# Designs tried in a protein design run: designed miniproteins, single chains, continued (5). Part 33

Each design is a single chain, and the fold is of that chain. pLDDT is the mean over its residues in the fold that is shown.

## One batch from the design tools (miniprotein)

Design m17132
Fold by ESMFold2-Fast:
Structure m17132 (fold): chain A 76 residues (1-76)
Amino acid sequence: MEEPVLTPHQLRALERIGELLEEAGHRGEVVSVGERSIELRVDPGVSEETIERIREIAAEEGLELTISRRPPVPPD
């Protein structure tokens, strides 16, 4: 089974995004990582400003970002 090797850009983006969410008092979950994309699910209470910062981070690292808010029901 081929394990996708995360690029330094993907790793940096994920670290920066995680730190930003922690500073905002929320958490995010990485749903998937593609060669040029990250799918991220964040707490429903995350502010629009925080989402914009996350998008900026992904763009700086050359990655397409799909971001969604977690539903109020926990994932199974």
Scores: mean pLDDT 74

Design m17133
Fold by ESMFold2-Fast:
Order: sequence, then structure tokens, then C-alpha cells
Structure m17133 (fold): chain A 74 residues (1-74)
Amino acid sequence: SAAQQALEYLVQAGLYLHQGDKKKAIELVDKAVDLAKKAPDVQSGILTQASTLYKLAGDDEKAKKYEELAKEAA
């Protein structure tokens, strides 16, 4: 499902962040948030986790954007 695929991308993004690969992590989070639009029942959760990962990767603007979108999806 789109939800499962998005969550798998977020898990992989976390692993790349742990390894110091912020660019690859951001690419994977971008893929997860694109899939969130196809998974309305879990969209808020996906966007909340994406916001946290963007913040850890140093993308504060995307982190704030997806934190706000997660609130609207809840």
C-alpha cells in the first residue's frame, strides 16, 4: 500500500540520517510525503514523522511546513 511504502521510506531516511547522509534522507522523506496524499487515514502520522526527519536533516523550512500540514490532516 501507499501507506506502507511511505513508512518504509521514512524508516530508510532515519537510517541514512544515522549514517550522516542528510541528502539521501531528504530525498526519501520527499518520496514519503508525496505518497501521504494517497493514504488519508494515516497522512497525519506520516507528515508528523516527515517533519521530525526534515528537522534532523537540517531542513527547518520543510520541517515547519509538514508540521502544519500534519495538523490539518488530523
Scores: mean pLDDT 85

Design m17134
Fold by ESMFold2-Fast:
Structure m17134 (fold): chain A 77 residues (1-77)
Amino acid sequence: ATKRVRITVKDPELAKIAAENKEEIKKGIETVWGASNVEITATEDSVVIEFDLPAELAEALVAAKSPDPRVEVELVE
């Protein structure tokens, strides 16, 4: 089983970089984490990255929590 993870990064500079480099970032996430169905949405002040991971890995990633207050990691569904 897979679960969908959402990572929200509230940084205008990273949002612009993500908007310009969506394909490279998507491929990186797929390669590094073995993720599938990667979607990247950039706004003026944030970037939202959603992807599917095996359920155990998704739960572990959410449980680990980010030390960066700009980064939020949550399960979708």
Scores: mean pLDDT 78

Design m17135
Fold by ESMFold2-Fast:
Structure m17135 (fold): chain A 78 residues (1-78)
Amino acid sequence: LEEKILEAYESLTPEEQAILDRAAENPVEARKDPRLPEVAKKFYELLGLPIPETEEEAVEDAIMFAGLYKTIKERKEK
C-alpha cells in the first residue's frame, strides 16, 4: 500500500500534487477548490482502489491518503 501511495502521488502533475498537499494541511479551505474532487478521484483511481460512489467520499479519502503520503515520505527519506 505504501508503495502504491507514493507511485500514485508521483504520477500526478505538480499542480495536482499541490492541491492534495493543501487538502492534507487545511481540509476546510481545500474543499472550496473546485478542482479537488477531480484530483481526488484521479488519485484514488491511480491507487488501484474502487472509486467511491460520492464525490464527497472520494475527497475525504484523498485527504486521508495525502496525509499518509507525507508520513511515508518522511520515513523513507532516512
Scores: mean pLDDT 72

Design m17136
Fold by ESMFold2-Fast:
Structure m17136 (fold): chain A 98 residues (1-98)
Amino acid sequence: NLERAARLLREAARRAKEKGDNVTAALLLQVADKVELVAEGKEGSGLHRGMLPSDVVAAAQTALDNGVISEEEARELIELAVEMEGDPAFREALRKVG
């Protein structure tokens, strides 16, 4: 569920910014923006075409390592990334906008 992943990433970015971790906040917002663009069918020339699930996993791990999110929240983001990889609609959306 792309919209849910983007929402969770933006919530994590807000918490990172509240803690003064602007680097993690910027990373989370960048990944959230890419997820939203794919969800809207507007993902442009993808520097991360086909790698968006891996970008979500990397962002979740970075946020967890920096104490921005809990292990349970990181697990939810990783689970959503796994679902993105298995979703034919997600693959079709990337193909149309790539």
Scores: mean pLDDT 72

Design m17137
Fold by ESMFold2-Fast:
Structure m17137 (fold): chain A 89 residues (1-89)
Amino acid sequence: EEPAVVGASITIPKALSEEQAKELKKKVEELGKEAKEKDSRIVSIEVKIENTEDETRVTITVTSTDGQVALEVAEELEKKAREIAEEIL
């Protein structure tokens, strides 16, 4: 059976430095690891950061055996990623 895959994306209206991007990715990945430990239905959580000249895009992909769990975890991680990005900026 194909697992459910849910993506969440945020756009930061500034290009992050390499250090800022690493910190953001690490913090979001740590939260994803905690979510996976809490719920065995979560198969994987992937965090991708892409820089352009003017902006940084963060994409969070949650894979779960349950679509509702994937959606809820993706929304929570998106919210936390926005909060972390504001702290780093």
Scores: mean pLDDT 82

Design m17138
Fold by ESMFold2-Fast:
Structure m17138 (fold): chain A 100 residues (1-100)
Amino acid sequence: SALSLVQNIASELRREIEDAVRNKASVEEIEKMLEGLLSHYTALLNEHLPPELAAQLVALLRELVAELKRLAREMDWEEFLKAAHELIDRWTAEARAVLA
């Protein structure tokens, strides 16, 4: 279930970012969406994982969201979408390593 949770977080984050870009969301709207997702997934990780693992995954997710917010401010949407996919893939690999 922990691995499934990580996969679901990655898939949902990817879809939400793709949808926001497709719908021409503002930088502020994307930042609010990312803040909401961080809060939601922090709660899920804390509910479903042992505290030590939850803390590690939350720290990685917090770093991911901070970098996604920075890129949304600095890049055009085509570059942002590509970079976001690469960052999400990196987070997924790091999260899987923590769970191994």
Scores: mean pLDDT 88

Design m17139
Fold by ESMFold2-Fast:
Structure m17139 (fold): chain A 62 residues (1-62)
Amino acid sequence: DEFEKLVKEIEELAKKLPLEKVEEIMAESFEEINKKYKINDYEKLEKELAEIVKKKLLEELK
């Protein structure tokens, strides 16, 4: 499952950051997805959210 692989990648990236920073990234990612999408497409929102979280984690790790 591609989504399961993405979740594992996020977990590995999150281990490299303080918990407070991970929480900030999660909050920002939720805010970003809420601005782009209305809640009627749950599976697509879940995948998009995971991709946004991964992107923000990678940006922090530079």
Scores: mean pLDDT 75

Design m17140
Fold by ESMFold2-Fast:
Structure m17140 (fold): chain A 114 residues (1-114)
Amino acid sequence: MTEEEIEKKVKELVEKLKDKDPKVRKEAVKEITELVKKYKENIGPILITEVIPKLIELLKDKDPEVRIAAIEALKTILKEAGSLLTDEQKKYIENKLKDVAENDKDEKVREAAK
């Protein structure tokens, strides 16, 4: 995929993260995660400006499966695209995951964030 095609697809998926159906939100998170794994070098600034902030918001989603998907996506970003992030940005994400691991109401969500 070209950088333009990736940006367009990411923008479409970011809109689906706002969907009322938790299944749609969960699948959109998974598709974003796969795009990061395959095309991290071509995803561009949208990863930092739109994707990461929205995934952090989804750590507080009403549906625990959506929260787990957001945790896995953020972990994938740290592992696969960490070189695109500043140390401050990485620490911010790591601190958000640590907060979820300690304080989330669902045991499986806490386990996923460890």
Scores: mean pLDDT 87

Design m17141
Fold by ESMFold2-Fast:
Structure m17141 (fold): chain A 117 residues (1-117)
Amino acid sequence: SLEEIRRLIEELEQLADEVKDKHPVIAEFLRRVVEILRRYYEEGIPKDEALAEFARVAQELGDRLDALGYPERVRKLFTEAVRHLFRALTSDDPEEQIEHLRRFLEAVRKMIEELEK
């Protein structure tokens, strides 16, 4: 449902605020994803436009993680997160969209855990 998707977007925004001081690059990634998800689900921008914006964000943030020397394990989790985000947006099934957005959130949380221990 749209309400469940809105709840997931709120969780992503909250996570971004929680990690902004210790993990500014991950916080930026989350904020940019939240902005595109809100524009797609609340403002009704075309799916193709949302996917193109996600592709740009994924490329820019991936390049930045590499340039900053983030560990391979964290970069693999980033790639996993990006895959789930794209699968959410390319699915026409609302239940699959919700599941992939949850997997995206889980992958980002694992990135943070790997960086903190």
Scores: mean pLDDT 88

Design m17142
Fold by ESMFold2-Fast:
Structure m17142 (fold): chain A 82 residues (1-82)
Amino acid sequence: MVRLSPESVAGIKAAVESGEDAVVELTFEGPATHTLEVRVSGDLAGTRAALDKAAQVLSGLYPKYAEDIRAELDRAVAEVAA
């Protein structure tokens, strides 16, 4: 199963809580570890849009795991929003 690293989720939360634009390093753990940098806006909506873009890139690289990647990003956004 594909998962975001705990550090990635913490980075997203810190960026949203700061209220400022930030670059967050997202690390996805699964059959292959993939790391990418995502620029997030200091709000939940901008962060959601940036994560949607990251999901598109990763789904292109790992189409077999596209659904797992989408579900994991949705989970991370829900965790940050709580």
Scores: mean pLDDT 75

Design m17143
Fold by ESMFold2-Fast:
Structure m17143 (fold): chain A 88 residues (1-88)
Amino acid sequence: MGEIVIKKGTVLTSEDYDKLDPDKIYEIEVEIDGEIYHLKVYGSQPGGWLDPKTKKGEVGISSVRDFIPLGTVVAKDVKIIGEVEQEL
């Protein structure tokens, strides 16, 4: 079962971002500009995308603060949903 890393209602701090492992895949729901976004956060590569039509996105862990700024409130418990596995 998915391990809870950050609890619903948490106001995100630098310490919360430090809990994210680039070898893990996380499901994060956050309020950005008055809208709830459902994001996948994974990998060590910088960058990501947010779709304002579907309210979904994917973000690399090194860029998480660029897409989900400090002080953002978590709308749902953040869970590990998988592991990053690269096939040869």
Scores: mean pLDDT 77

Design m17144
Fold by ESMFold2-Fast:
Structure m17144 (fold): chain A 74 residues (1-74)
Amino acid sequence: SREALLARALREAYAFGRWVFEEALAAGMPKEEALRLAVRGVRTLVASRPELSEAEQEAIVAEAARRLREWAEA
């Protein structure tokens, strides 16, 4: 279903963002810069998915970024 596809795309985008953030921190990058890099990575990943409309891409990036910020502050 479309809903299942979007949910999976969000889960994969969030998992990728967490991985980028953790790798950036391990490399000595400041937390705020690491978070910006993770969000940019998520945006690039989501933009590479031709099955998603631009509106769906923007919604997934926004939600993944929100979850990343909350996770980083926990």
Scores: mean pLDDT 89

Design m17145
Fold by ESMFold2-Fast:
Structure m17145 (fold): chain A 68 residues (1-68)
Amino acid sequence: SMLEKKIEMLKKARDAFIKRVDKEIEYVKQNLPEEEAEKEIAMLKAYRDSNLKRFDEEIQKLKEELEK
């Protein structure tokens, strides 16, 4: 039960994180000059992908612990 709650909280945090970064990307795309926007968007995408990998690894670890 506690592990299930942790998994659900991490899934919600993951979804909220994606939404937050996607909004930042859209803001950068609309408000910065094209050259600056491309660099900042690339950095934000790398940051997003790195953190999503960490979320997915932690969620998987907790799921495996639940199945023991």
Scores: mean pLDDT 86

Design m17146
Fold by ESMFold2-Fast:
Order: sequence, then structure tokens, then C-alpha cells
Structure m17146 (fold): chain A 97 residues (1-97)
Amino acid sequence: GREYGERGGEAALAAGGEGALEAGAEAARRGAESGKLGAELAGGVAATAAGVGAAAGPEEAARAAALGAREGGEGGGEEGGRAVAEGAERGAARGAA
């Protein structure tokens, strides 16, 4: 019952967080090539997107990833936005496993 759901939520959150951390690091590195603001923005959005995916499910993760790709693209360039979007999708997928 409830214990199973709570354990699933904790595992999903942990997996989503790890995916976002990896994606955030890559996005930050790409953003740093374009400027410090891009790195900070891309990393923060990747972490938020994975957290949303873990908590709210894949549809919300997809919306957060789309927003992250747009903001990361503007701040960190095209590579930054792509890394954020891929990280959010991986975080949501790992959270579902």
C-alpha cells in the first residue's frame, strides 16, 4: 500500500536527482563556454526539471524540459539547452524505473 508508494517516490526522486546532476554539470560546462550566466541558468533548470519529473510524472517533466531547453539555449547556447532537455528526460525515465 502506502509504504510501497513512498519507497517508489523516494527511488524516483533519487534517480531523477542523479540524472539532473549529470545533465546540470554538462549544461554548466557548455554554458561556461558561452558565459557564467548560461552555466548557472542551465544547471538550475536541469535540476528543477528532474525534481518535477520525479514528483509529478513524465508529462510535467516534459514541460519542464521544454522550458529548460528554451532558457538554457538562450543563456548557454544550443548545446546547453539540449543538455538540459536530455537530462530532464533521462531523470524522468530513471525515476519511472
Scores: mean pLDDT 52

Design m17147
Fold by ESMFold2-Fast:
Structure m17147 (fold): chain A 83 residues (1-83)
Amino acid sequence: SKEFESIIDEIYSKNKQVLKQMDTQSPEKAQQLYDQFKEDLDKIKDEANSKFSPTEAMKFNFIVLSIEGEIYVKLLQIKKKAE
């Protein structure tokens, strides 16, 4: 649906912004950005699971897992560079 496409686009936009912010911050601030974004994703995921069809909710959950993985890898890279 158009609503589903819109929320996916919003999440990708937010992900891009958070990744860019993390690149310029200390490891401690990058961790805070990761924690906050993960909480935001969990809230959006809960809303999507209640609002969308089972098929769309499943697709949404896979997209969220992919994004969480990407930002987690970014956090690990920042921490490793600071060592």
Scores: mean pLDDT 82

Design m17148
Fold by ESMFold2-Fast:
Structure m17148 (fold): chain A 83 residues (1-83)
Amino acid sequence: MVPREKLETYIRAATRVLVAHVGELSDEIRARIEEWAQGKPVIYIGGKTLEEARKKALELARPGDLIVTANEKEILSAELILD
């Protein structure tokens, strides 16, 4: 579980947010990510598995991007791409 304060800080620091997810994200999770992104691009990348979705996000990722992984209920991880 990513600490909420750390997740908010990472989203605010990122140039854009890539959300790798399995299933349909709840409106609550989407709203939280978009609130913290404050108008920065948020790109939703679905997959049959979390690994598939994350792989697709990594293929699109650039330095300064944040990769967030999530399921239908919660945000599981966040990784800032530095290089």
Scores: mean pLDDT 78

Design m17149
Fold by ESMFold2-Fast:
Structure m17149 (fold): chain A 70 residues (1-70)
Amino acid sequence: MSLAEMLEAARAAARAAVAHELSEAEREALRALVADPSASPEAKAVARALLARDEAALAATVQAGVRARA
Protein backbone atom coordinates (compact mmCIF):
# COMPACT_ATOMS: atom_id res chain seq x y z
CA MET A 1 0.00 0.00 0.00
CA SER A 2 1.52 3.30 -1.12
CA LEU A 3 1.36 6.63 0.72
CA ALA A 4 -0.78 7.98 -2.14
CA GLU A 5 -3.28 5.11 -1.72
CA MET A 6 -3.42 5.74 2.04
CA LEU A 7 -4.03 9.47 1.48
CA GLU A 8 -6.78 8.72 -1.05
CA ALA A 9 -8.47 6.30 1.39
CA ALA A 10 -8.13 8.85 4.22
CA ARG A 11 -9.71 11.57 2.05
CA ALA A 12 -12.60 9.27 1.11
CA ALA A 13 -13.14 8.42 4.80
CA ALA A 14 -12.91 12.11 5.78
CA ARG A 15 -15.49 13.07 3.13
CA ALA A 16 -17.85 10.38 4.42
CA ALA A 17 -17.21 11.40 8.05
CA VAL A 18 -17.93 15.12 7.50
CA ALA A 19 -21.22 14.25 5.76
CA HIS A 20 -20.17 15.69 2.45
CA GLU A 21 -22.71 14.08 0.15
CA LEU A 22 -21.45 11.14 -1.86
CA SER A 23 -21.09 12.02 -5.54
CA GLU A 24 -23.39 10.27 -8.03
CA ALA A 25 -20.36 8.26 -9.22
CA GLU A 26 -19.54 7.22 -5.63
CA ARG A 27 -23.16 6.19 -4.94
CA GLU A 28 -23.23 4.22 -8.22
CA ALA A 29 -19.93 2.49 -7.37
CA LEU A 30 -21.16 1.58 -3.86
CA ARG A 31 -24.47 0.22 -5.22
CA ALA A 32 -22.55 -1.75 -7.84
CA LEU A 33 -20.30 -3.14 -5.09
CA VAL A 34 -23.35 -4.24 -3.03
CA ALA A 35 -24.79 -5.98 -6.13
CA ASP A 36 -21.43 -7.54 -7.14
CA PRO A 37 -21.38 -11.28 -6.25
CA SER A 38 -17.54 -11.29 -6.36
CA ALA A 39 -17.24 -8.59 -3.67
CA SER A 40 -16.39 -9.71 -0.13
CA PRO A 41 -19.18 -9.62 2.49
CA GLU A 42 -17.06 -7.11 4.45
CA ALA A 43 -16.80 -4.78 1.44
CA LYS A 44 -20.58 -5.04 0.90
CA ALA A 45 -21.22 -4.26 4.59
CA VAL A 46 -19.01 -1.14 4.39
CA ALA A 47 -20.73 -0.07 1.15
CA ARG A 48 -24.18 -0.51 2.74
CA ALA A 49 -23.08 1.47 5.81
CA LEU A 50 -21.77 4.34 3.65
CA LEU A 51 -24.98 4.41 1.59
CA ALA A 52 -27.10 4.37 4.78
CA ARG A 53 -25.03 7.23 6.27
CA ASP A 54 -25.40 9.24 3.04
CA GLU A 55 -29.18 8.64 3.02
CA ALA A 56 -29.42 9.63 6.71
CA ALA A 57 -27.40 12.82 6.07
CA LEU A 58 -29.63 13.70 3.10
CA ALA A 59 -32.77 13.02 5.17
CA ALA A 60 -31.40 15.22 7.99
CA THR A 61 -30.76 18.15 5.60
CA VAL A 62 -34.27 17.76 4.12
CA GLN A 63 -35.76 17.68 7.64
CA ALA A 64 -33.77 20.80 8.60
CA GLY A 65 -35.14 22.56 5.50
CA VAL A 66 -38.72 21.53 6.38
CA ARG A 67 -38.27 22.70 9.99
CA ALA A 68 -36.92 26.07 8.76
CA ARG A 69 -40.16 26.51 6.78
CA ALA A 70 -42.44 25.29 9.59
Scores: mean pLDDT 65

Design m17150
Fold by ESMFold2-Fast:
Structure m17150 (fold): chain A 96 residues (1-96)
Amino acid sequence: MSKEIYEKLEELYEEAVKNGDKEAIERVIMISGILESVKVIEEGKNPEAVEKAKELLEEVKKNTPEEKKPILEKLVEAIKNEDVEKVLEYIEKFVK
């Protein structure tokens, strides 16, 4: 399920570190937070955790450059739909 997604994030993180690309490193960390936040929201089992996860997603959206916001929205939708292929595609587009 998520193994391919986490392996892709690790690959992108290692490449960003090797290249000294601080913005790409930050974007990989943001994606990790998005994945966890969407999971917490979709499970819906802890109202306090859901509220905090929604606040974190709004903060991520606020701090995302305008040109990356459409990709962020598509990434969140792909995660909700458990579309691994689309999640991998949008992770690459968001980080790069």
Scores: mean pLDDT 81

Design m17151
Fold by ESMFold2-Fast:
Structure m17151 (fold): chain A 86 residues (1-86)
Amino acid sequence: MSSLSQFIRDYLVGVKGLDLDTAQQVATIFDTSPSVADAKRRAETELGVPASWLGDAIQTVIDFLRSDQKAIDTLNEAIEKTRALE
């Protein structure tokens, strides 16, 4: 799993309250899809996860890479919540 797909998993669990198994499947769809648009479509069609949630996760990762403190805090909290569910 790439670091990006792991952050997407952790964001979906920690911020959106998605269950760990479904969030892991979304991360796998993201890693195996040829484009972000295909990943969003597959997550919505196969798992019922709104495409907007993947958009929110990707935007938060972009903001994190730009050193936005709120995005950093959001991702760190999401990672801790996801790890607590393992």
Scores: mean pLDDT 79

Design m17152
Fold by ESMFold2-Fast:
Structure m17152 (fold): chain A 78 residues (1-78)
Amino acid sequence: GSHMEKLKKISELFQKLREAIAAGDREAVEKYLDEIEKILGLTPEQRELMRKFVDARLAGKEEEARKYGGEVLKKINE
């Protein structure tokens, strides 16, 4: 029950986050990112890297987004 509901909610939130980033909707990005970070139980360091990645994507800074995206994946997989 609870775990399947959590996975469904995470999937829906990631879809909404991608749509918000594509639209440049910073308020929606912050809302969905906060919910994702809360559900995943990310550390403060992981949360900071996720926000830097998302901010770089919103600003169209592809090189910075690639850098922070790699750092996020490294920290989550460690």
Scores: mean pLDDT 76

Design m17153
Fold by ESMFold2-Fast:
Structure m17153 (fold): chain A 81 residues (1-81)
Amino acid sequence: MDESAVVTIDLRVRAVAKDEKQRRKVQTLMETMGLEKEKELSPLELLYRGKVTMTKEQLEQFLAALKKFSEKLEIEVLEEE
């Protein structure tokens, strides 16, 4: 039960994609997880924010996938429940 505990987190994610192809993957992944585009800082640098509700394991898988597609990834936890 505890290992599958659902969390609600308000996340702000800044990602610099490796190239335009990876940028599309980053965008799709963030939107699939429930994040909304806050700002496009450059053609490869995206800022997303939103509340996501998922298991901790699902969150870790999501962050691992973002790291795979991103040259630089900055994650800010604004609120955790």
Scores: mean pLDDT 77

Design m17154
Fold by ESMFold2-Fast:
Structure m17154 (fold): chain A 95 residues (1-95)
Amino acid sequence: STASQTALRAAEQLRRMAEELKKKGYTELAEKVEETAKRVEEYARRGDAEGAAEELEETARLLREEAEKTGDPVLETHAVVALSQAETLRSLAES
């Protein structure tokens, strides 16, 4: 389905985000983002766009929390990307 394909692409983008975070030294945050990617893939397999969106929203919250602590604008950029993906998935869940 379109929702499943969108969620799978979101998971792939989260995996890339985790690699970038790890390179910057955000090791614990990267591990949390990798676990979120796994959960988003599981929701995609079940066709649960709402569940995938909730995982992305929680990831955005964690990214913003770390952005407030560090002042790193890259973390806010990643949070905005995650929220945009969540909004797309919520729209698909309501369709």
Scores: mean pLDDT 87

Design m17155
Fold by ESMFold2-Fast:
Structure m17155 (fold): chain A 90 residues (1-90)
Amino acid sequence: SSAKLIRDSVITTVEDFVAHLEATATTPDERALVEQLRGLIEKLKAATSVADTLAILEEIRRVLEELGKTHPAARGVAAYLDAVIAALKA
């Protein structure tokens, strides 16, 4: 289904970005946010409802906004998630 393809695309995109962040994170606070993202990706993989998926995506977006204070690339991924959340709500 299109919803599954969107979810799988989000998981891949965020996992790839987390791998990049793990290589570039320099502070304990940044590393803690990266670990929080990893936990949220695992929750997203386990999500079985649209409501749970949306709640987890909103949490991922919030963490990416916090990371975006030191990693401008995180703001780009957060904007991507905004578009995905809007599409899933339609």
Scores: mean pLDDT 81

Design m17156
Fold by ESMFold2-Fast:
Structure m17156 (fold): chain A 90 residues (1-90)
Amino acid sequence: SSMEEELERAERIFERMREMLEKRFPGALDGVSRIGALTYIVGLVEEAKANNDTDPWMVELVELYDSISEEVLQALLDRYSEELREEILS
């Protein structure tokens, strides 16, 4: 698959993870940029993995996250960082 196809897939997975967070923690992502939300999810998943979290909600979030390769995740982080930078500089 092309990097663009993988990024589109990763963006869909990211939106699904965001919806999961918004349902469990209403308002937690209010006014948060896409890079801010993605960085928060990265930290949450890494903490869950370190703690061997067995909560079914956390397991689902980790499985969604792990379906994105490290290379594609970094590309998505870079894309959302640039998006925020362009918004601030405009």
Scores: mean pLDDT 86

Design m17157
Fold by ESMFold2-Fast:
Structure m17157 (fold): chain A 103 residues (1-103)
Amino acid sequence: MEAEEKKKEEEERRKKIKVELTALYIQLLVLKGEKDKNKKIEEAIKEAEKKGEGDTIIELAESLELSEEEYKEIVEYIEKNLPEFSEAWQLRYEKLKKEEEEL
């Protein structure tokens, strides 16, 4: 029952949710051939390719410094484009949004 541990866990969960939402966004951009729609994402993908070894989309997403406005654009893009993909992608997004609402 440590208040400091709870705050740290909530901050870590919030960061993980944001990283996973950004990773989902990157995956959708790549799958749609629209990686050029976001210059930060395009450059981050190119940098990951230069680093070569096993940079996951999650690691790429974690490296990105995104504003609150850019995060809103990510969510809007996902919601608009997600219906074109399988139900599994929709369920993943819904779970992440539910976890975000609980924080």
Scores: mean pLDDT 71

Design m17158
Fold by ESMFold2-Fast:
Structure m17158 (fold): chain A 91 residues (1-91)
Amino acid sequence: SEEVEALVRMAKVIIEAGEEEGVDFSTIGRMIQIFADAYREVLAEHPDMTLEERVLRAAERALQKLKSEYPNDEKAIRAFERALERLRAEL
């Protein structure tokens, strides 16, 4: 499934950026879950969107959710921002 491949790719980039910033395992898991939830929302709202656009929009939405729900988790926010920058460079 293209969607599974996209989710695995984004999860890998989140894990790598999280490890670089010294984010703990539980917080990395939370970041991945926030992305997965955002992806499901974007898929429901925009079913005809391309996979690339959907992944990017989901990642942008996930970053905003992370900033809103966990504003004091500066390491997680920085890690997710780096993950998003890497994703944009690959697209």
Scores: mean pLDDT 85

Design m17159
Fold by ESMFold2-Fast:
Structure m17159 (fold): chain A 70 residues (1-70)
Amino acid sequence: MDAVLRRTAAERGRDPELFLKLVRAKQLLLDPANKDKSLAEIAYEVGFPSLATFSRAFRAHFGVSPAELR
C-alpha cells in the first residue's frame, strides 16, 4: 500500500485513515442495503473501536451525527 497520495495538503491537519473511514461509513449509512445495520455495526465494519468514537469523529467532520443521515 502506497501512503504518498493519502497525505494530501487537504488531509495534512487530519488523520488520512480516519478521513477515509468516515467517508466509507457515510457511504454505508446512505446505502439502502445497510439500513438494517446498527450504527455500531457500521462503525466496527469501517474500523472504529466504539460507536462513541465514530459518532464524535463523524459529527466533527460532516457537521451532523451518523444517526441524522439514517
Scores: mean pLDDT 71

Design m17160
Fold by ESMFold2-Fast:
Structure m17160 (fold): chain A 72 residues (1-72)
Amino acid sequence: MSMEEAIRVGARAAKELGIDLAALDDERAATAAVVSAASMGHDDAAQSIGRYAREHGGAAVARAAKEAYAAL
């Protein structure tokens, strides 16, 4: 799964769970994207987001997730 696809899955999962990623700080937004993906059964997406955070930092994940959420 690509990083962009995994982030969009996380953003959609957050929206389904009623979590507004745009309202959260970067640390909470990155965590919410991972937890939301996992909670909806998208384990591959959750693992891919976690890997991206380790490679590029949590702030990069948060920014991408907030942008994906705003585009929904």
Scores: mean pLDDT 84

Design m17161
Fold by ESMFold2-Fast:
Structure m17161 (fold): chain A 68 residues (1-68)
Amino acid sequence: SVDEELNALVTELLNAGVSDAQLEEFYLRLGEIAREVKAKYGDIHSPEAQEEFLRRAREVAEEIIAEA
C-alpha cells in the first residue's frame, strides 16, 4: 500500500540520520508531487497516480539521504 511504502521511506530517512528540517522538506515535496499527480490523473487514488507518486517519493528520499 502507499502508506506502507511511505512508512518504509520514512524509516530509511530516519536510519540515514536525516535532520528534522530534511524530514520536513521530504513531506513538503510529497505535497507538491501529490498536487502534480492529481492534476495529471484527476484522481490521486488511481493505480497509475499511486505508482507515479511512490516512484517520485522514492526519488526525493534518495536525494535527501545522499545529502545527509
Scores: mean pLDDT 85

Design m17162
Fold by ESMFold2-Fast:
Structure m17162 (fold): chain A 86 residues (1-86)
Amino acid sequence: SDEEILKEILEEAKKEFEEKVREFLAANPDASLAEIAAKVNEIFEEIEKKMIEKLKEKGLEDRIETAKLELHSLAGEVLAKLAAER
């Protein structure tokens, strides 16, 4: 179903976002909050763009706005989790 395809795309995007943020933090343990924020924004924009392209390829253009909102929510969950890990 369209909902299953959307869920799969969002789960892949969330996983890639978490992986790339973790890799950046591991490689840059002395990074400032400003540097972390800048890199997080860069990673997020790249992943959102790829997600939109994949949704268009699957004929789910009508889901793009919903997917964007959900991706923002999922990214927020990842960032909160990483902040809590210390």
Scores: mean pLDDT 88

Design m17163
Fold by ESMFold2-Fast:
Structure m17163 (fold): chain A 61 residues (1-61)
Amino acid sequence: EPEVKVAKLASNAIKAAEAGDKETAERYLKQLVDLLREIGASPEAIAQTEKVLKEELEKAA
């Protein structure tokens, strides 16, 4: 259930970056990080996920 929401936010962030909408992509990334924190993901896991997703957004843009 939370994994589905995380995947949706990641997908939306990547699509926004592909469309050239950096601000929307960053907003979705922030929402994803906030959600990971709420569901009890470790700070290490959150940092790794954020790093990987930022790299994907950079490639998509």
Scores: mean pLDDT 78

Design m17164
Fold by ESMFold2-Fast:
Structure m17164 (fold): chain A 70 residues (1-70)
Amino acid sequence: EEEKKEFEELIRLSFVQMLEELKLPQEVIDKVKNSKIEEILKIVKEIFGEEFEKELRENIEETLEEIKKQ
């Protein structure tokens, strides 16, 4: 459970960093900082499109399943 939370936080921080480097509006960055993974995926879909969101969702689900098995 803690490992899953740490991974979710790491994903959130990685997206915040990426959005800051892309110079997206602060409102979007702040929304990601306060969002759960599912909401972050929705934001990613709006900004980068369905293909990118799908690839990210697959990566997140695979990693979360690995964490559950530990």
Scores: mean pLDDT 74

Design m17165
Fold by ESMFold2-Fast:
Structure m17165 (fold): chain A 96 residues (1-96)
Amino acid sequence: SSMLQTLRNGTQKILEELKKVLSDEEVEKIREILDHVIQQLESISDINEQLFLASMTLGGLKAYVRELEAQGKISKEAATKINKIIDETREELYKL
């Protein structure tokens, strides 16, 4: 679906930014979690339920990025940039 493709494109951009600030092992773990969530979303036939869960997934990722900032694992600048991509991805989902 166009919504799932938008989510995949957004999560890929987020992972590319995370690769600049986290270890390869940490990025791979996040990628595996996101891939698993997207695969589960593909099994949902109701587009409104898919949109809700995709939005919740992006919200969880945003919270995780803020936790990384709070732990000093990434800079405030990096966290702000990544969260902007998350917010833009969410906006793109709602425009579909």
Scores: mean pLDDT 85

